# Designed miniproteins, single chains, continued (3), part 109

Each design is a single chain, and the fold is of that chain. pLDDT is the mean over its residues in the fold that is shown.

## One batch from the design tools (miniprotein)

Design m11779
Fold by ESMFold2-Fast:
Structure m11779 (fold): chain A 90 residues (1-90)
Amino acid sequence: SDEEIWEEMMKEVKEIEEKVQEIFEDFEKGKITPEEAIKEIEKLRKEMEKIIDEALSKLKDPKLIEELETLREVLEDSYNKLLDYLKKKG
């Protein structure tokens, strides 16, 4: 069902967000360089895009499709801001 597709997608999105947070914390603690953080975050961004694309291909409810497209835009903006921040620290 669309609800099951949405819930599984949101679970996977949350797991990616938690990994991004761990990378950012390692960067703030000086455990990794800005360049290393950028590479790992860009990899996670691509994984996030695949998760969203898979959900979009399966969803049939126009309202959920619109909500997912909005979520995609919010996530893309957040990643762009984070990557810009890290690039200024490099």
Scores: mean pLDDT 87

Design m11780
Fold by ESMFold2-Fast:
Structure m11780 (fold): chain A 66 residues (1-66)
Amino acid sequence: AKLVALYEALKEKVDEDGKIPVDEAVAVFEEHGFDPEEARRLLDEVAGPDGTVTLSQALQVAAQLL
């Protein structure tokens, strides 16, 4: 399933603080057939001041894009 494959790929990008840089999350979304422009916009809305998102935030964005 598209969402399961995306989840597994995103988990590999999580750093030691449980965060994923927006640029890496956008690349994973694009590789899995999501619109990279829309994904970046939504990820930027939830990103912290360091430009990172949690795995949960990335999955919420994926749910909005489905």
Scores: mean pLDDT 82

Design m11781
Fold by ESMFold2-Fast:
Parts: sequence; structure tokens; C-alpha cells
Structure m11781 (fold): chain A 59 residues (1-59)
Amino acid sequence: SLEEEERKRREVIETFIEKMREAIAAEDNPVLRKALESGIETLEEMRKRQEAALAKALG
């Protein structure tokens, strides 16, 4: 189902965000750190948009 697929994608994204936060904590290069932070921001925005799209699609 669409809901089941969305749940699985959310779990994968959450795990990836956690790993990225760990990478940021270990990163000494400010350019790479900023890139990782931007990546997390993008993933969080995608999550919000996905939730809104799912709500609209399912009614």
C-alpha cells in the first residue's frame, strides 16, 4: 500500500539523517559540514512534503 511504502521510506530517511548527524559531529572540514547540514535540511523538507502529499492523495 502507499502508506506502507511511505512508512518504509520514512524509516530509511530517519536512519540516514541520524548517520549524517554523526558525520557532521566528526567532520573538521567546514565546507563538508555545511554540505551535510544542507543535505539534512533537504531530507527534512522532503519528509514534510511527502506527508502533505500522502494526506492529499488518500483524502
Scores: mean pLDDT 78

Design m11782
Fold by ESMFold2-Fast:
Structure m11782 (fold): chain A 78 residues (1-78)
Amino acid sequence: LQNIIDEINKILEIAAKANSLLASMVAMDVLFKALRGELTVEEIREAEKLILSSVPKEYQEQVRQHFDNLIEELEKLK
């Protein structure tokens, strides 16, 4: 669980650096779902699409890396 929270926090930091309110709101929603144990791979993939569309291209690769890590950590909790 801590690894999942750490990856989401890194995405939140990127959203803040990109000055994207939408990316920050989407990342916060993912965090709250993770804390409730309600986070699914499908929801993570939809959140990734929304955040990637709302941040400058220079941050997109970092966002993808952290979302890939997030999915990997979530799959370990099965």
Scores: mean pLDDT 82

Design m11783
Fold by ESMFold2-Fast:
Order: structure tokens, then C-alpha cells, then sequence
Structure m11783 (fold): chain A 123 residues (1-123)
């Protein structure tokens, strides 16, 4: 658990640094730690085919899901906040909306999402 939390923290730092190669490697490792096999296979396939921006977005989605499985609300919200800063494509906005709907994070993050994506369904 602490080893997995440390991997999430390293991934988030690599995202902040814009180190896409490190993000891709760490995201692959974290995806392998997800409990659901279909989700693992989907994310691993997505990471192989994604561009730089898509890699950052998928990595942050993986980080949110891993943090949720660890029941680590602080890491989950940190990953979500970084994702909200990177909602530059319709695909990224859809991923963010899905995660907010599923995990119902803090009021602060919900309001930040709504402010950046006013055409999305309220969570």
C-alpha cells in the first residue's frame, strides 16, 4: 500500500514536471495494480497509443482510480486537481466528468470543474 502510494506521488510529480516518459512508465506500473482486469488492459492499451497530452490525462485517470482503491482521499483529490488543469480536449473533459461523478470529491473540486466545463452535466 505505501509502495503504491509512493508510486502515485512520483507519478503526480512527473506530471507537474511534464516528464512524459516517466509518466508513461509509472502509469503502466500503477495500471497493473488496479483490481479490475478489464480496466488494467484498457489503460495499458491506451497508454501505448496516446500522444503526450493523452498520456498525461490517462496517467492522471489511473492515479485517481488507484488512490480510490487505496482509500486515499488526499491523493485522489491531488490527482483530480492536476487533471482539471489539463482538460484541453473533449476526451479529457469526459474523463474528468466521469471521475467526479463516480467519486464525488470535495465541493471545491466540483466547483472548479463546473467553472472550466460549464456545458457539462452538474455532478
Amino acid sequence: DEEVRELVRRLLEAVRAGDVETVRRLARELARRLSNEAERESYLAGLERSDDHGTLVLALEIAVRVAAELNDRELQEEALRLLLERMETPEAKDIAATLIYKYNPSEELIEEFEKKVPSSVPV
Scores: mean pLDDT 82

Design m11784
Fold by ESMFold2-Fast:
Structure m11784 (fold): chain A 89 residues (1-89)
Amino acid sequence: MKLTVTVTWNGQTATATLEVKPGERAEATVSLDIAGDAPPVLEVRDENGNLLARSEDGEAVFEVDGQRYRVTLRIDPATGTVTVTVEPV
């Protein structure tokens, strides 16, 4: 399945597109200019643009085709790199 993960942090937005196979982990990297103390906003959408999950904690859980997935953001403050991970739970 195709997922679009949008990360908004301190007014900056980056979008990652992931191809997730059933029961498999997927990962993508995006870059943001990291400045400020606001928590990141995470939105996960399907290929039709339907919102599957939204979170302000950098982590969200959703279900597609009977399988649960967790989306996690990992931020490297030294580089401004944000790693988006989608994994089955």
Scores: mean pLDDT 76

Design m11785
Fold by ESMFold2-Fast:
Structure m11785 (fold): chain A 58 residues (1-58)
Amino acid sequence: GAEASRLDTDEALEELVRSAPTFVEALRMGYEAYRTHPDNPFAARLARVYEGFLKLAE
């Protein structure tokens, strides 16, 4: 249940960060994912994680 979802989130985020060679690219990927699928919990978490980086980039 919730615990499995939490583990999936941490591992999924690590995988995404490893795939994104730059923070700028990671920001863009997270933003686009949320923009396209705002109701998706995975996309929402990606956007939330990268929200801080987006504000730092601005």
Scores: mean pLDDT 59

Design m11786
Fold by ESMFold2-Fast:
Structure m11786 (fold): chain A 60 residues (1-60)
Amino acid sequence: MEEEIDEKIQEISKLWNEGKIDEAVRLAVELLREHPEAIERLKQVLPGFPLDLVRAEAEA
């Protein structure tokens, strides 16, 4: 779980830094659908990430 969440967050971070915002958001939504608790870790690793948007998409 820890390992899987970290790997996904690193991939999201890579896409975010490459300017692939839509892909980064999509991966974050998928991660949160499988692991809702990952939002706290994502917030710590990527404090500038649009968590409100990701949360809304995950809840839809």
Scores: mean pLDDT 76

Design m11787
Fold by ESMFold2-Fast:
Structure m11787 (fold): chain A 89 residues (1-89)
Amino acid sequence: MEKKVLRKSSSFNSVDEGLAALQSFIDEVIEENPDEAFFTLTGSDGSTVSIHFKGVTPEQLRKYRPSLLDLVRGTALSRTTVTGAKVES
């Protein structure tokens, strides 16, 4: 059985642009309900935040959206993986 995978990449020059891109991607994941989703944000300084959603429901994404946005806003993490409603850095 083929798995539905969603992939997006975006660049940003400000935290607000990055947060807006992430919010848009989360909304698309909620609408499409894929098996896996990959999102990469690249800042103008070359910093990268990679987010991988696996085994999360639309309801979980709606609930955990604020925590995911806070990770982009306040962290220097180059990669974050969300699996089964748990966040790994």
Scores: mean pLDDT 65

Design m11788
Fold by ESMFold2-Fast:
Structure m11788 (fold): chain A 93 residues (1-93)
Amino acid sequence: SAVEEVKKLAEELAEEGKAVVERVLAAPSLDAAGQAALAQAREAIANEDDEAERALAERLLPAVVAVASLDPESAKAAAMYALKLLAEEKAKK
């Protein structure tokens, strides 16, 4: 599922990133808590030292935003597709 794929990517970013992603996905809409969690996710990505991991995380962030901020069914489908594309690129090497 899109939720499981986002959680796996959070594990690759950091333990801190995992908690933030879970909080974002739990919000049905971006209330104040969801907005704060999303801001923390952006900050965690900006602090990534590995250029390749940062680039992948930056490409993934729009999918996380889509899951958190739009209709759940449509957002999950779009995020799941984006996550699979990113995972395939990572797996090529």
Scores: mean pLDDT 50

Design m11789
Fold by ESMFold2-Fast:
Structure m11789 (fold): chain A 106 residues (1-106)
Amino acid sequence: SMEQIQKEIDDLMLRLGLAGMRALAAGDYSGSVLAMATFGIPALAKEGRYREAARALIEAGESFLKQGDPRAIKLFQRALELARKAGDADLVKRAQELLEQAKAKA
């Protein structure tokens, strides 16, 4: 059924997105890794996995921050939004601190 196919696509997008986000955190900035990472956050958010999505965005953002890449700002902004949805005060604080650091380097 179309619903079963959609679930298989969603599961694949989540797996590819998580793999891409881990590779980004490890310093792989290839186009395929960037493309894979873009699938992960919407897939995690769709499943209500806000804490995991926030942590993944923080890890990817820290990788960009180390490279001086201003894209880190948008990643930390999204991480802060998702950390708030997760109700995780420690992640909210960490995302806010990293956002301030990224803005100071821009």
Scores: mean pLDDT 78

Design m11790
Fold by ESMFold2-Fast:
Structure m11790 (fold): chain A 58 residues (1-58)
Amino acid sequence: MNDEEAERLLAGLEAALASGDRTVMLAALHDGRQALPQVPARFQERVRALLAELERRL
């Protein structure tokens, strides 16, 4: 995964959280978990934090 793809993933996770839609949030959580091993190191903590927040709200 390149930096542009990681920034789009972060934007997608933030949008899912902002939506408050359970179906959208569940899909984003699943996709984010699948992508996490390929996320560049500098984005890892931000992605993990957003995934944890999605899990907390679901």
Scores: mean pLDDT 86

Design m11791
Fold by ESMFold2-Fast:
Structure m11791 (fold): chain A 68 residues (1-68)
Amino acid sequence: SREEEQRLLREMADETYDRGVEAGLSPEEIGQAIQRVVEAMLEARAAGKSLEEMREEGLKKLEEFLKE
């Protein structure tokens, strides 16, 4: 549902924020990380992927961002 999709997007944004703060990212870098994670999740959903796959794509982007 749209509610489950919105909940998942918010949960991943919150997780990205928390992990970004822990990693010592600036507010600007955290904003960029959230944008990249959300974009990847929305692209996965637009491609017909499940909510579970959408979450996995977001998590992959978060891990990529934190490696830099």
Scores: mean pLDDT 85

Design m11792
Fold by ESMFold2-Fast:
Formats: structure tokens, C-alpha cells, sequence
Structure m11792 (fold): chain A 63 residues (1-63)
């Protein structure tokens, strides 16, 4: 997956998780790994900003 496409999907994942979808549902809908969706949910629960979540999830996916 291209970097800019992954960033867009991470931003969509943040929105869907805030709307109450589960990490598994988000992973299936967006074609991202369930581990990434779970990490985004964890960071949201800890109160990280959307931009910090994008950065951390991109680092997790691409290293």
C-alpha cells in the first residue's frame, strides 16, 4: 500500500472508530491490518491527537 493511501485509510479508521465501529470492522472495511486498527483504538482511548495517531500508526506499518 502506498504511503499516502495508508495515511488516508488511517484517518478514515480514526473517524470510524470515533463513531463506534470495532477495530475488526474498521480493518475489514478499509483493508488495513487488524493490529493497526487495534493500535489506533488504543491511542484514541489514551487521548492522543489525530495527527499523533497518524504518525504512530504510519511508523508501526512502515518502520
Amino acid sequence: MEREEMEKRIREAIRLLKEGKSPLEVAQELGIGPGIAEKIKELLEKGYSDEEIVKKAMELYFG
Scores: mean pLDDT 82

Design m11793
Fold by ESMFold2-Fast:
Structure m11793 (fold): chain A 68 residues (1-68)
Amino acid sequence: MSELEKVERKVLALLMQAVEAARRHRDFAGAEALVAEALKLAEENNLPQEVIDAFRAWAAAELARLRA
């Protein structure tokens, strides 16, 4: 597995933890903190902008859906 794939996997794991915090515990503040941590990790590891934008859009959509 490439280093890029390892970082993407870690970012996705944090995003999944954020979704679980919102869904199971209704902890949207904690979920937003985990999303911020995931996106910071992606930025610090120089993931392509398109990939970072895709992760952010996915997380925003999932949290919006759970808030409704």
Scores: mean pLDDT 83

Design m11794
Fold by ESMFold2-Fast:
Structure m11794 (fold): chain A 59 residues (1-59)
Amino acid sequence: TGAEKAKEYAERGLPSNASTAAQEAATPDKRLQAGLGATIFANMGDPEGAAAFAEKYAA
């Protein structure tokens, strides 16, 4: 899932990739929110937070 990919990229220290994975999994109207949240949590070293945020806005 997009959330699992966001978590994986966040664990690897790849916030841009985590953001893209979250955005691809999100509904179109939530894509920016999903991407921003995933980026913030990934940069904080919180892959669980990145995954949870991606799941929150998933289709």
Scores: mean pLDDT 79

Design m11795
Fold by ESMFold2-Fast:
Structure m11795 (fold): chain A 76 residues (1-76)
Amino acid sequence: MSLKELQEEAQRLVQELMKLLPEDVREQAAQQILDRALAEAKAKYKDLDKEEFQRKTLEFLIEKLREEIERIRAEQ
């Protein structure tokens, strides 16, 4: 996937995640999930070059968003 395609997929998954979260805490809960995933990606890929780091960070974020969406759906 191109960098643009990865960004578009991540954005689509964020929107899907937000639809599954309670309206009153939706923005805060989504931001906490994103912040956690980004922190983990930065720690894991800190030694990569800038382009590889950007791609790996987006791939990691996509995987974590998919996992969280599946977790929430399984709890319903």
Scores: mean pLDDT 79

Design m11796
Fold by ESMFold2-Fast:
Structure m11796 (fold): chain A 75 residues (1-75)
Amino acid sequence: SKEKAEKVKEIIKKMKNNYTPESLAMALFFEGLIRIPDGEYNEEVREVIKEAQKVLGLPETGEVNDEILEKIAPE
């Protein structure tokens, strides 16, 4: 959904200079977008990222990559 995509966008934007899979999983958990972080980039995290990529019109890779970062922070 757009609301989930916007939350993912803000999390990634905030973390763009300090991104790790673990910090992303924890941020998604605190925002209520995943149930339980297991300390890794698991299937639940990938599905949330894929949903955001779909809403943004990007390939649904489930990974935070340069394309999603450029779409969120084009500068």
Scores: mean pLDDT 68

Design m11797
Fold by ESMFold2-Fast:
Structure m11797 (fold): chain A 76 residues (1-76)
Amino acid sequence: ESESVFKLPSETKELLDQAKEAVERGDFETSKKLVEQAKEKFEIWSSINPDSEIKKEMEKYMKEKTEEIEKKIEEA
């Protein structure tokens, strides 16, 4: 209920998508900031959402996408 009003999973995904687009454009500073913002929003969401299957799915999604973006920045 309360989680839905924050739209946090969708916002987190949007931030990660924007970060990926930024890295593809060579804007690594913007990409890093967007990844940091996504991680911060996820931490807030995670702290107010106790044990749930959605939390586990979001943790996997965050790990996979942040690692993908960070690797692209390192390789550049």
Scores: mean pLDDT 73

Design m11798
Fold by ESMFold2-Fast:
Structure m11798 (fold): chain A 65 residues (1-65)
Amino acid sequence: NAQKEVEKHVDAAEAALAAGDIPAARSHVTKAFNIINDNYDEVSPELKERVTAVARQVVAAERAA
């Protein structure tokens, strides 16, 4: 289930950000986007927005480093 796989990676990215593991958070966001790209219609718009929000947090953390 693409929806559940994206949720798994978003949850992992959020946990990595909270731990200060920015490379791990980037990896999980990239995997989430790849799943969305391959399964666009299978993933809810709400989850796509959540991935985008987490990606913005990862970019901000990378720029602060």
Scores: mean pLDDT 86

Design m11799
Fold by ESMFold2-Fast:
Parts: sequence; structure tokens; C-alpha cells
Structure m11799 (fold): chain A 96 residues (1-96)
Amino acid sequence: MVEELKKAFENLKKAVEEGASDEEIIKELEKIKELLKNIPLEEFKKLPEEFKKELKELLKDIAENHKSEEVRKAAQEALTELEIHEGILLIIEGVE
């Protein structure tokens, strides 16, 4: 799952940078959402902090600034899944 999530992130970043169709961008966003939804917490914990930060920043940028409402919605859904996992880790490990 970790490698698939990293690959999906790379694909999304390229699609956005190259001006791919809204359909292709939504497809990559939905893949990221499903990967985030299904990633075990232990594997999510192993993701590099830099990767989590870059993923969150990209998803926020798309959700706030993309021209397509459907693309923005898909990005917001993926961002929500990421934030849920971050919240669970904080609850389990404590804010120390």
C-alpha cells in the first residue's frame, strides 16, 4: 500500500502539472482516497513526514484552487481521509 500511495501521488502531481483532463485528475484523486481509506494505521505511521506534508499540501491546493468543482470535491474527499488517519494517530500516540 505505501508504494501504491507514493505512485498515485506522483501520478496526481504529474497530471496537475501537465494540465491533464479533469477526468484523469479525478481518477488519481479517487485512487489516493481509496488507498488512504484502506491503508493500515501501522503502514500509514511508516510514511515519511515529508511525504505526508507534500501530499496534504497538494490536496489542499487542488481543493482550493482547481477550476473544476468536481476535481475540488474529489481532492477535499482525499484530504479528509488523510486528516482522519492523522487524527487517529494523535489519539493513539498522544499529543506529547
Scores: mean pLDDT 80

Design m11800
Fold by ESMFold2-Fast:
Structure m11800 (fold): chain A 70 residues (1-70)
Amino acid sequence: SPEEELKKIIDEVSDIQENEDKLSKEEQIKKLEEARKRLEELKQKYPEYKEITDLYIESIDKKIEAIKAK
């Protein structure tokens, strides 16, 4: 279901944050970009989720910017 897909993506983003000290900047960015791509795919498959997926995409973009600034 789209709810299960969304939860899985969110859980993976949380896991990246929890393991920040164990992952390189490049690995963190790559994983976040992959999560972003899956949110875009979810939005295309379930347009009714556009507003929620857009909010999470913006959140991921901010996280990537923060990592790059370190």
Scores: mean pLDDT 84

Design m11801
Fold by ESMFold2-Fast:
Order: structure tokens, then sequence, then C-alpha cells
Structure m11801 (fold): chain A 62 residues (1-62)
């Protein structure tokens, strides 16, 4: 799970440079499904959690 969350964070950061947030999250979910063999529901939970952690880290580093 932790490895999947870290991977999702990296994909979200990369995609946010070129697409809106909802599209970036959808693409990250698909990449997590492909890499870890997860269901769409599991990938959605992981990408949502990764995005929340990413936002918290950003606020804490300020």
Amino acid sequence: MEEAIEYAKEVIREKLSSVPTPVALNLAAKEVMKKFGLSPSEASIITGEAYRILLDELYKQA
C-alpha cells in the first residue's frame, strides 16, 4: 500500500504539470492499476489518499 501511494504521488505531480487535477487523478489511478494490479476502486482510494498526503506535505513545507 505505501509503495502504491508513493508511486501515485509521483504520477500526480508529473501529470499536474500538463492536465487539470481531476484528469491527473484519473491518470494516476490507471497507472496504479497497471503497476500494482489493483481494481478501479482500490486505485481510486490510493490516488485520493496520495493526493491528500501531497497537499498536507505542501502545506507543512511552507
Scores: mean pLDDT 79

Design m11802
Fold by ESMFold2-Fast:
Structure m11802 (fold): chain A 90 residues (1-90)
Amino acid sequence: NVARQVAQRVAGVIQQTLAQNNVNATVRLVNDTTIQVTLDDPSLAVQAGQAIAAALQQQGYSVTLSVEDGRAVLTVTDTATGVTVTVVVY
């Protein structure tokens, strides 16, 4: 499943980015195209979302970041496959 493989690669970038920024979080695929990032400190959601967006863009993904109800919501597109993954950081 190409969508799940893209989501797993995106989740790996997220986990590495959070670790590099000393942000404690649980990163979970809730389905083949949705990743939930549950922070130990929810006040960091927007900051963590911005760091994740920057890291994914550096890896060649197209990323749109929005802030909804204090959560960071990312739309991540793998341009090689056309797969779009939603990332919710809260």
Scores: mean pLDDT 89

Design m11803
Fold by ESMFold2-Fast:
Parts: sequence; C-alpha cells; structure tokens
Structure m11803 (fold): chain A 83 residues (1-83)
Amino acid sequence: SKREKLAEEAAKKVKEELLKAGISEKHAEIAAKITKEMVLSGYKPDEISIEIVKNTLIALGMSEEEAELAAKIIAEEVLKVLE
C-alpha cells in the first residue's frame, strides 16, 4: 500500500541521517524500525510522543545524546509523510 511504501522510505531516511551523524548501524536500524511502525500506525509525533520515543531508544541501548538526536529525526521524517 502507499502507507507501507511511505513507512519504508521514512525508515530508510532516518537510518541514512543517523549513520551520517555517526550513530552505529545497529542503533540506526532500531530507530528506522520505530519510524516504520509510527508511520504504519498513523502516529503523529508531539512533545509527549517524542519523549516516549527517546526513552524507548535509551532502553534499547542508545546513549541519551544519541537517543535525543534520533527521536528528533524520527519525528521530522514521520511528520513529513503523515502531513
């Protein structure tokens, strides 16, 4: 479906941006999976959801600094595809 393609494209962009920022392949892949799930669910990011994503990334092994950057990039890419 169109949503599935948008989710995959958003996930790919998040992964590429995080890799360019020096985040590991493993952590970039985790962030990409979260991005895909958010787009597929129609989940529009807000301040609360961004905080939840950040805390989830920390729990999955990212540093606080990396998780903050990743949560921001995830929110930006999800918003671009959900409009």
Scores: mean pLDDT 84

Design m11804
Fold by ESMFold2-Fast:
Structure m11804 (fold): chain A 69 residues (1-69)
Amino acid sequence: SELEELRRKAEDLRAEADRLYSEAQTLLQQAQQSDDNEAGGLVLQAGAKYAEASNLRIEAARLERQARE
């Protein structure tokens, strides 16, 4: 059903967001152990992944609300 498709998509988006969040945390951990030049690039990459994860979570919440309506 359309509602089941919305729930599945929301679950997929949350799983992707969790993966991106974990990758961002790993990059930040690597940045703490890197020189200043390398650390800057890793922090920027982590920030981008956090932003993407946040957007996916917002989209998942939107689909979850649609599935309840």
Scores: mean pLDDT 87

Design m11805
Fold by ESMFold2-Fast:
Structure m11805 (fold): chain A 64 residues (1-64)
Amino acid sequence: MTPEEVARAVRVAARRLGADVEVRVEDGVVTLSGRVPDEATRDALVAGARALEGVREVIDEIEV
């Protein structure tokens, strides 16, 4: 996946979960920031991002 495709996939997933997160992708490292309603939503977004092709690391800066 391209960095743009990764960022888009994570934003689409966040929106479906009712969350608005900022996504930055740099050399296979995905940084997630913003606010989510609960830990389950945070965990789902981190796990989903980590499962994407080309993602090496996920940095979780999300507030619950």
Scores: mean pLDDT 79

Design m11806
Fold by ESMFold2-Fast:
Structure m11806 (fold): chain A 66 residues (1-66)
Amino acid sequence: GKEEAERYAMAAAHYALSGDNERAAEYALKAGEEGGNPELGKKAAEHALQGDWRAAGEYAGKAAEA
């Protein structure tokens, strides 16, 4: 649900800021799935794997919204 999507997006941001790009991508995908926006979660994951935590955070946030 939305609360889980927000929790996953927060976890993705935390891991990205810690330099754990692989876990950041994993949680970004989960945020997209729970938020009903898997395409945005996938975009967030792609950016997280590249170390672009700012773009990853933006897409993860959108995935957790409506």
Scores: mean pLDDT 76

Design m11807
Fold by ESMFold2-Fast:
Structure m11807 (fold): chain A 103 residues (1-103)
Amino acid sequence: MLTDEQFEERLRELEKITDPKEAAEAAEKFVRDRTEAVIARLKALDPNDGVAIAAEMIRWVGDNVEILLILKRKQVAQEDIERIEELIKEGQARMVKTVRELQ
C-alpha cells in the first residue's frame, strides 16, 4: 500500500506533467490507487472512532479537489475530467458502503 508521502509525491509529479492526456491518465491512476488505500485504512480503523473515519474521508475529498483543479489548469479535455469525476463518485459510494459495513 502506498504511503501519504508517496501520494503527495504523485500530486507533485502530476503538476509537472505538461501533456494534458498524460496528466489525465496519471490523475485517473491516482484516484484509483488513492481510493483503494483509503478503503483499506477505513477497514482497519476502530468503527467507533468517527473522528478518524472523518479525517480519512476529508483527506480523500481534498486530494480529489486538488486533482480536478490541476487538470482544469492544464486544459485537460472536459470528457477526460468527466470520466475522472465519475471515478470519484464511484469511490465515494464504495467508501460510504465500507463505513456502513464497519461493525
Scores: mean pLDDT 84

Design m11808
Fold by ESMFold2-Fast:
Structure m11808 (fold): chain A 74 residues (1-74)
Amino acid sequence: GMSAEDAANRVAALVSGRRFEEAAQWLVDQGVLSEEEAQEIADKAYQEFLKTGNSSVGAQVARDLVRELMEKKA
């Protein structure tokens, strides 16, 4: 299976590019998180982007949430 670090880095890269829905879909397609968990991450990252205007802040939020959820399941 994919490591939490590898998944977090991929999602952060997609969110940095403002590809929020692609980040959620990628997590589901890899089988690492449920559709519900992946959408929550995308939504939270997008909300932080809206508050700050900075996709790097959204990317950090997404990275932290992916790591937390995957590590909790291990």
Scores: mean pLDDT 83

Design m11809
Fold by ESMFold2-Fast:
Structure m11809 (fold): chain A 102 residues (1-102)
Amino acid sequence: EIQVQESGGGTYPAGATLTLSKRVTSGSVSAILWVRQAPDGRLEYVAVEFNKSSLTLTLTGLTPADTAVYYHAAFTNPEGLSLDELLANAVFSQPVTVTVVP
């Protein structure tokens, strides 16, 4: 069973740095994918990291455009998969809401 802790959601002022941390607390993970859902409902790709038990997403110089619900997905066997195949097979869990204010 894969269990992942996350931190760093909340309200941030414009110009601040956002740090979202993912840590695998149990199970085996070969890749972690980050995406965000903008207020208009569209999904945006953010990052992917392979063969890590933790991932830190850092966004500097935040603007209101960084306001979104951030998601992650963990994979046990991403070996040989393209980015498109990872996205197609992603199961997203535990959203983190980020709000950026002027």
Scores: mean pLDDT 66

Design m11810
Fold by ESMFold2-Fast:
Structure m11810 (fold): chain A 56 residues (1-56)
Amino acid sequence: SLANTLFNAGQKYNLGKDKEYYEKVAEIVGDNKDLLIEVMKQLGVPPDDHEAIINA
């Protein structure tokens, strides 16, 4: 799920957010790829990992 993928990214980059936070983010993003890219930028996920997260 997108929420689980984002949670795992958050753990990798030590963002300190819980799974409930990422579940809410995933609900807001839905299937909007452009919004997902913007969210990843705002969360500080490196550009090199954007494609892997989008394709998960």
Scores: mean pLDDT 74

Design m11811
Fold by ESMFold2-Fast:
Structure m11811 (fold): chain A 70 residues (1-70)
Amino acid sequence: SAEGIAAALTDAVKEASPEVAERVAEAAEAVAQDPSALEELEKLGEELLKDEKHKQTGEALLEAARRIKE
């Protein structure tokens, strides 16, 4: 469900800035409508890993996406 996906991703990024967490929640809603969008969420996590201040958030997002995907 959209709520379940959004909750899992939001929980993974709860240590992030509010703006980043909000964008992740919006992306999670898109994934609930189209499963192929999950790959874009994984790419977002990879991009965040390149930014030192968001590295932890990127790792958490990728872990959450992995759990949702399986």
Scores: mean pLDDT 68

Design m11812
Fold by ESMFold2-Fast:
Structure m11812 (fold): chain A 65 residues (1-65)
Amino acid sequence: MKEKLREAMEEAIRKVRQGASLEEAYRILDEALKEVLPDIKTPEEVQEAARLYREGRAELERLAA
């Protein structure tokens, strides 16, 4: 679960470095989040996924600036 979000963030960062837009990077993160949602059963897992997603987006925004 959390592994997929981390891998998606790493891939999104690589894409932005290759000249991809933030919009494309967000799509990669959004697709990964959508894929892990069925596996998230507890409030703690929801909070952890939201935290990883938020941190990933913040890093992408800083990288693109």
Scores: mean pLDDT 77

Design m11813
Fold by ESMFold2-Fast:
Structure m11813 (fold): chain A 69 residues (1-69)
Amino acid sequence: RNYRVLFRADEDVKRGVEDARALGMDAFIADSKQRVDALLAEAQARGIIASTRDGTPASGGTVVTLRSA
């Protein structure tokens, strides 16, 4: 099932989007929990804060893709 990865704080959202663009990252929906976990781990390693949330309404999520290197 598809997941969305959200940046938790408003400042983190703005900074995360700018950092992702500078780092050549694209936004997408992950197909599995493993992919979401991998994206979160790499985003944190690159200094981008992201999170997923159980029970959150599906609207208004920011989708994050990290390029494999």
Scores: mean pLDDT 45

Design m11814
Fold by ESMFold2-Fast:
Structure m11814 (fold): chain A 84 residues (1-84)
Amino acid sequence: SIEEFVKRAEQAKKEGKYEEALKLYNEAISQSKDPLTQLRLEKERYELALEYYKKNPDKVTQEQIDNLKKALEEIEKRIAELEA
């Protein structure tokens, strides 16, 4: 089911359906019990959100973008630590 949500999220992303893709990643994260898998999915979700907001600057403030970038850096650090 997690893999199914991820495949659907990736398809939605390819179709430019960013809101749908974010929702599907959230569902996959909620069903994941593995910390590394959960963090990797959260990274995908944050990367997707940043891409969406860069294309839709009217839907976000610069402060929100900066906060998302900081969250992404922290997640990337946590993934690296768990993969070590």
Scores: mean pLDDT 83

Design m11815
Fold by ESMFold2-Fast:
Structure m11815 (fold): chain A 68 residues (1-68)
Amino acid sequence: SNATLAAVQKDVNDLLVALKNQDDVTALSIALKLCKKYKDLLPVIIEQIRKSPEGEKALQLLQSVCPS
């Protein structure tokens, strides 16, 4: 739904901002939420992350925290 996509986009942007600001606690919290709540939307999340300068850090965090 459009509401779910908007929520995911906001959470991804909040993750990228947290990483830019070195807010590790907030970044970890959002990464866990993305992994647990939006597992089926991971390809969309990854695509959005790759468009950011903080994308590599965000992908590494998700890979470390998300269970396979």
Scores: mean pLDDT 80

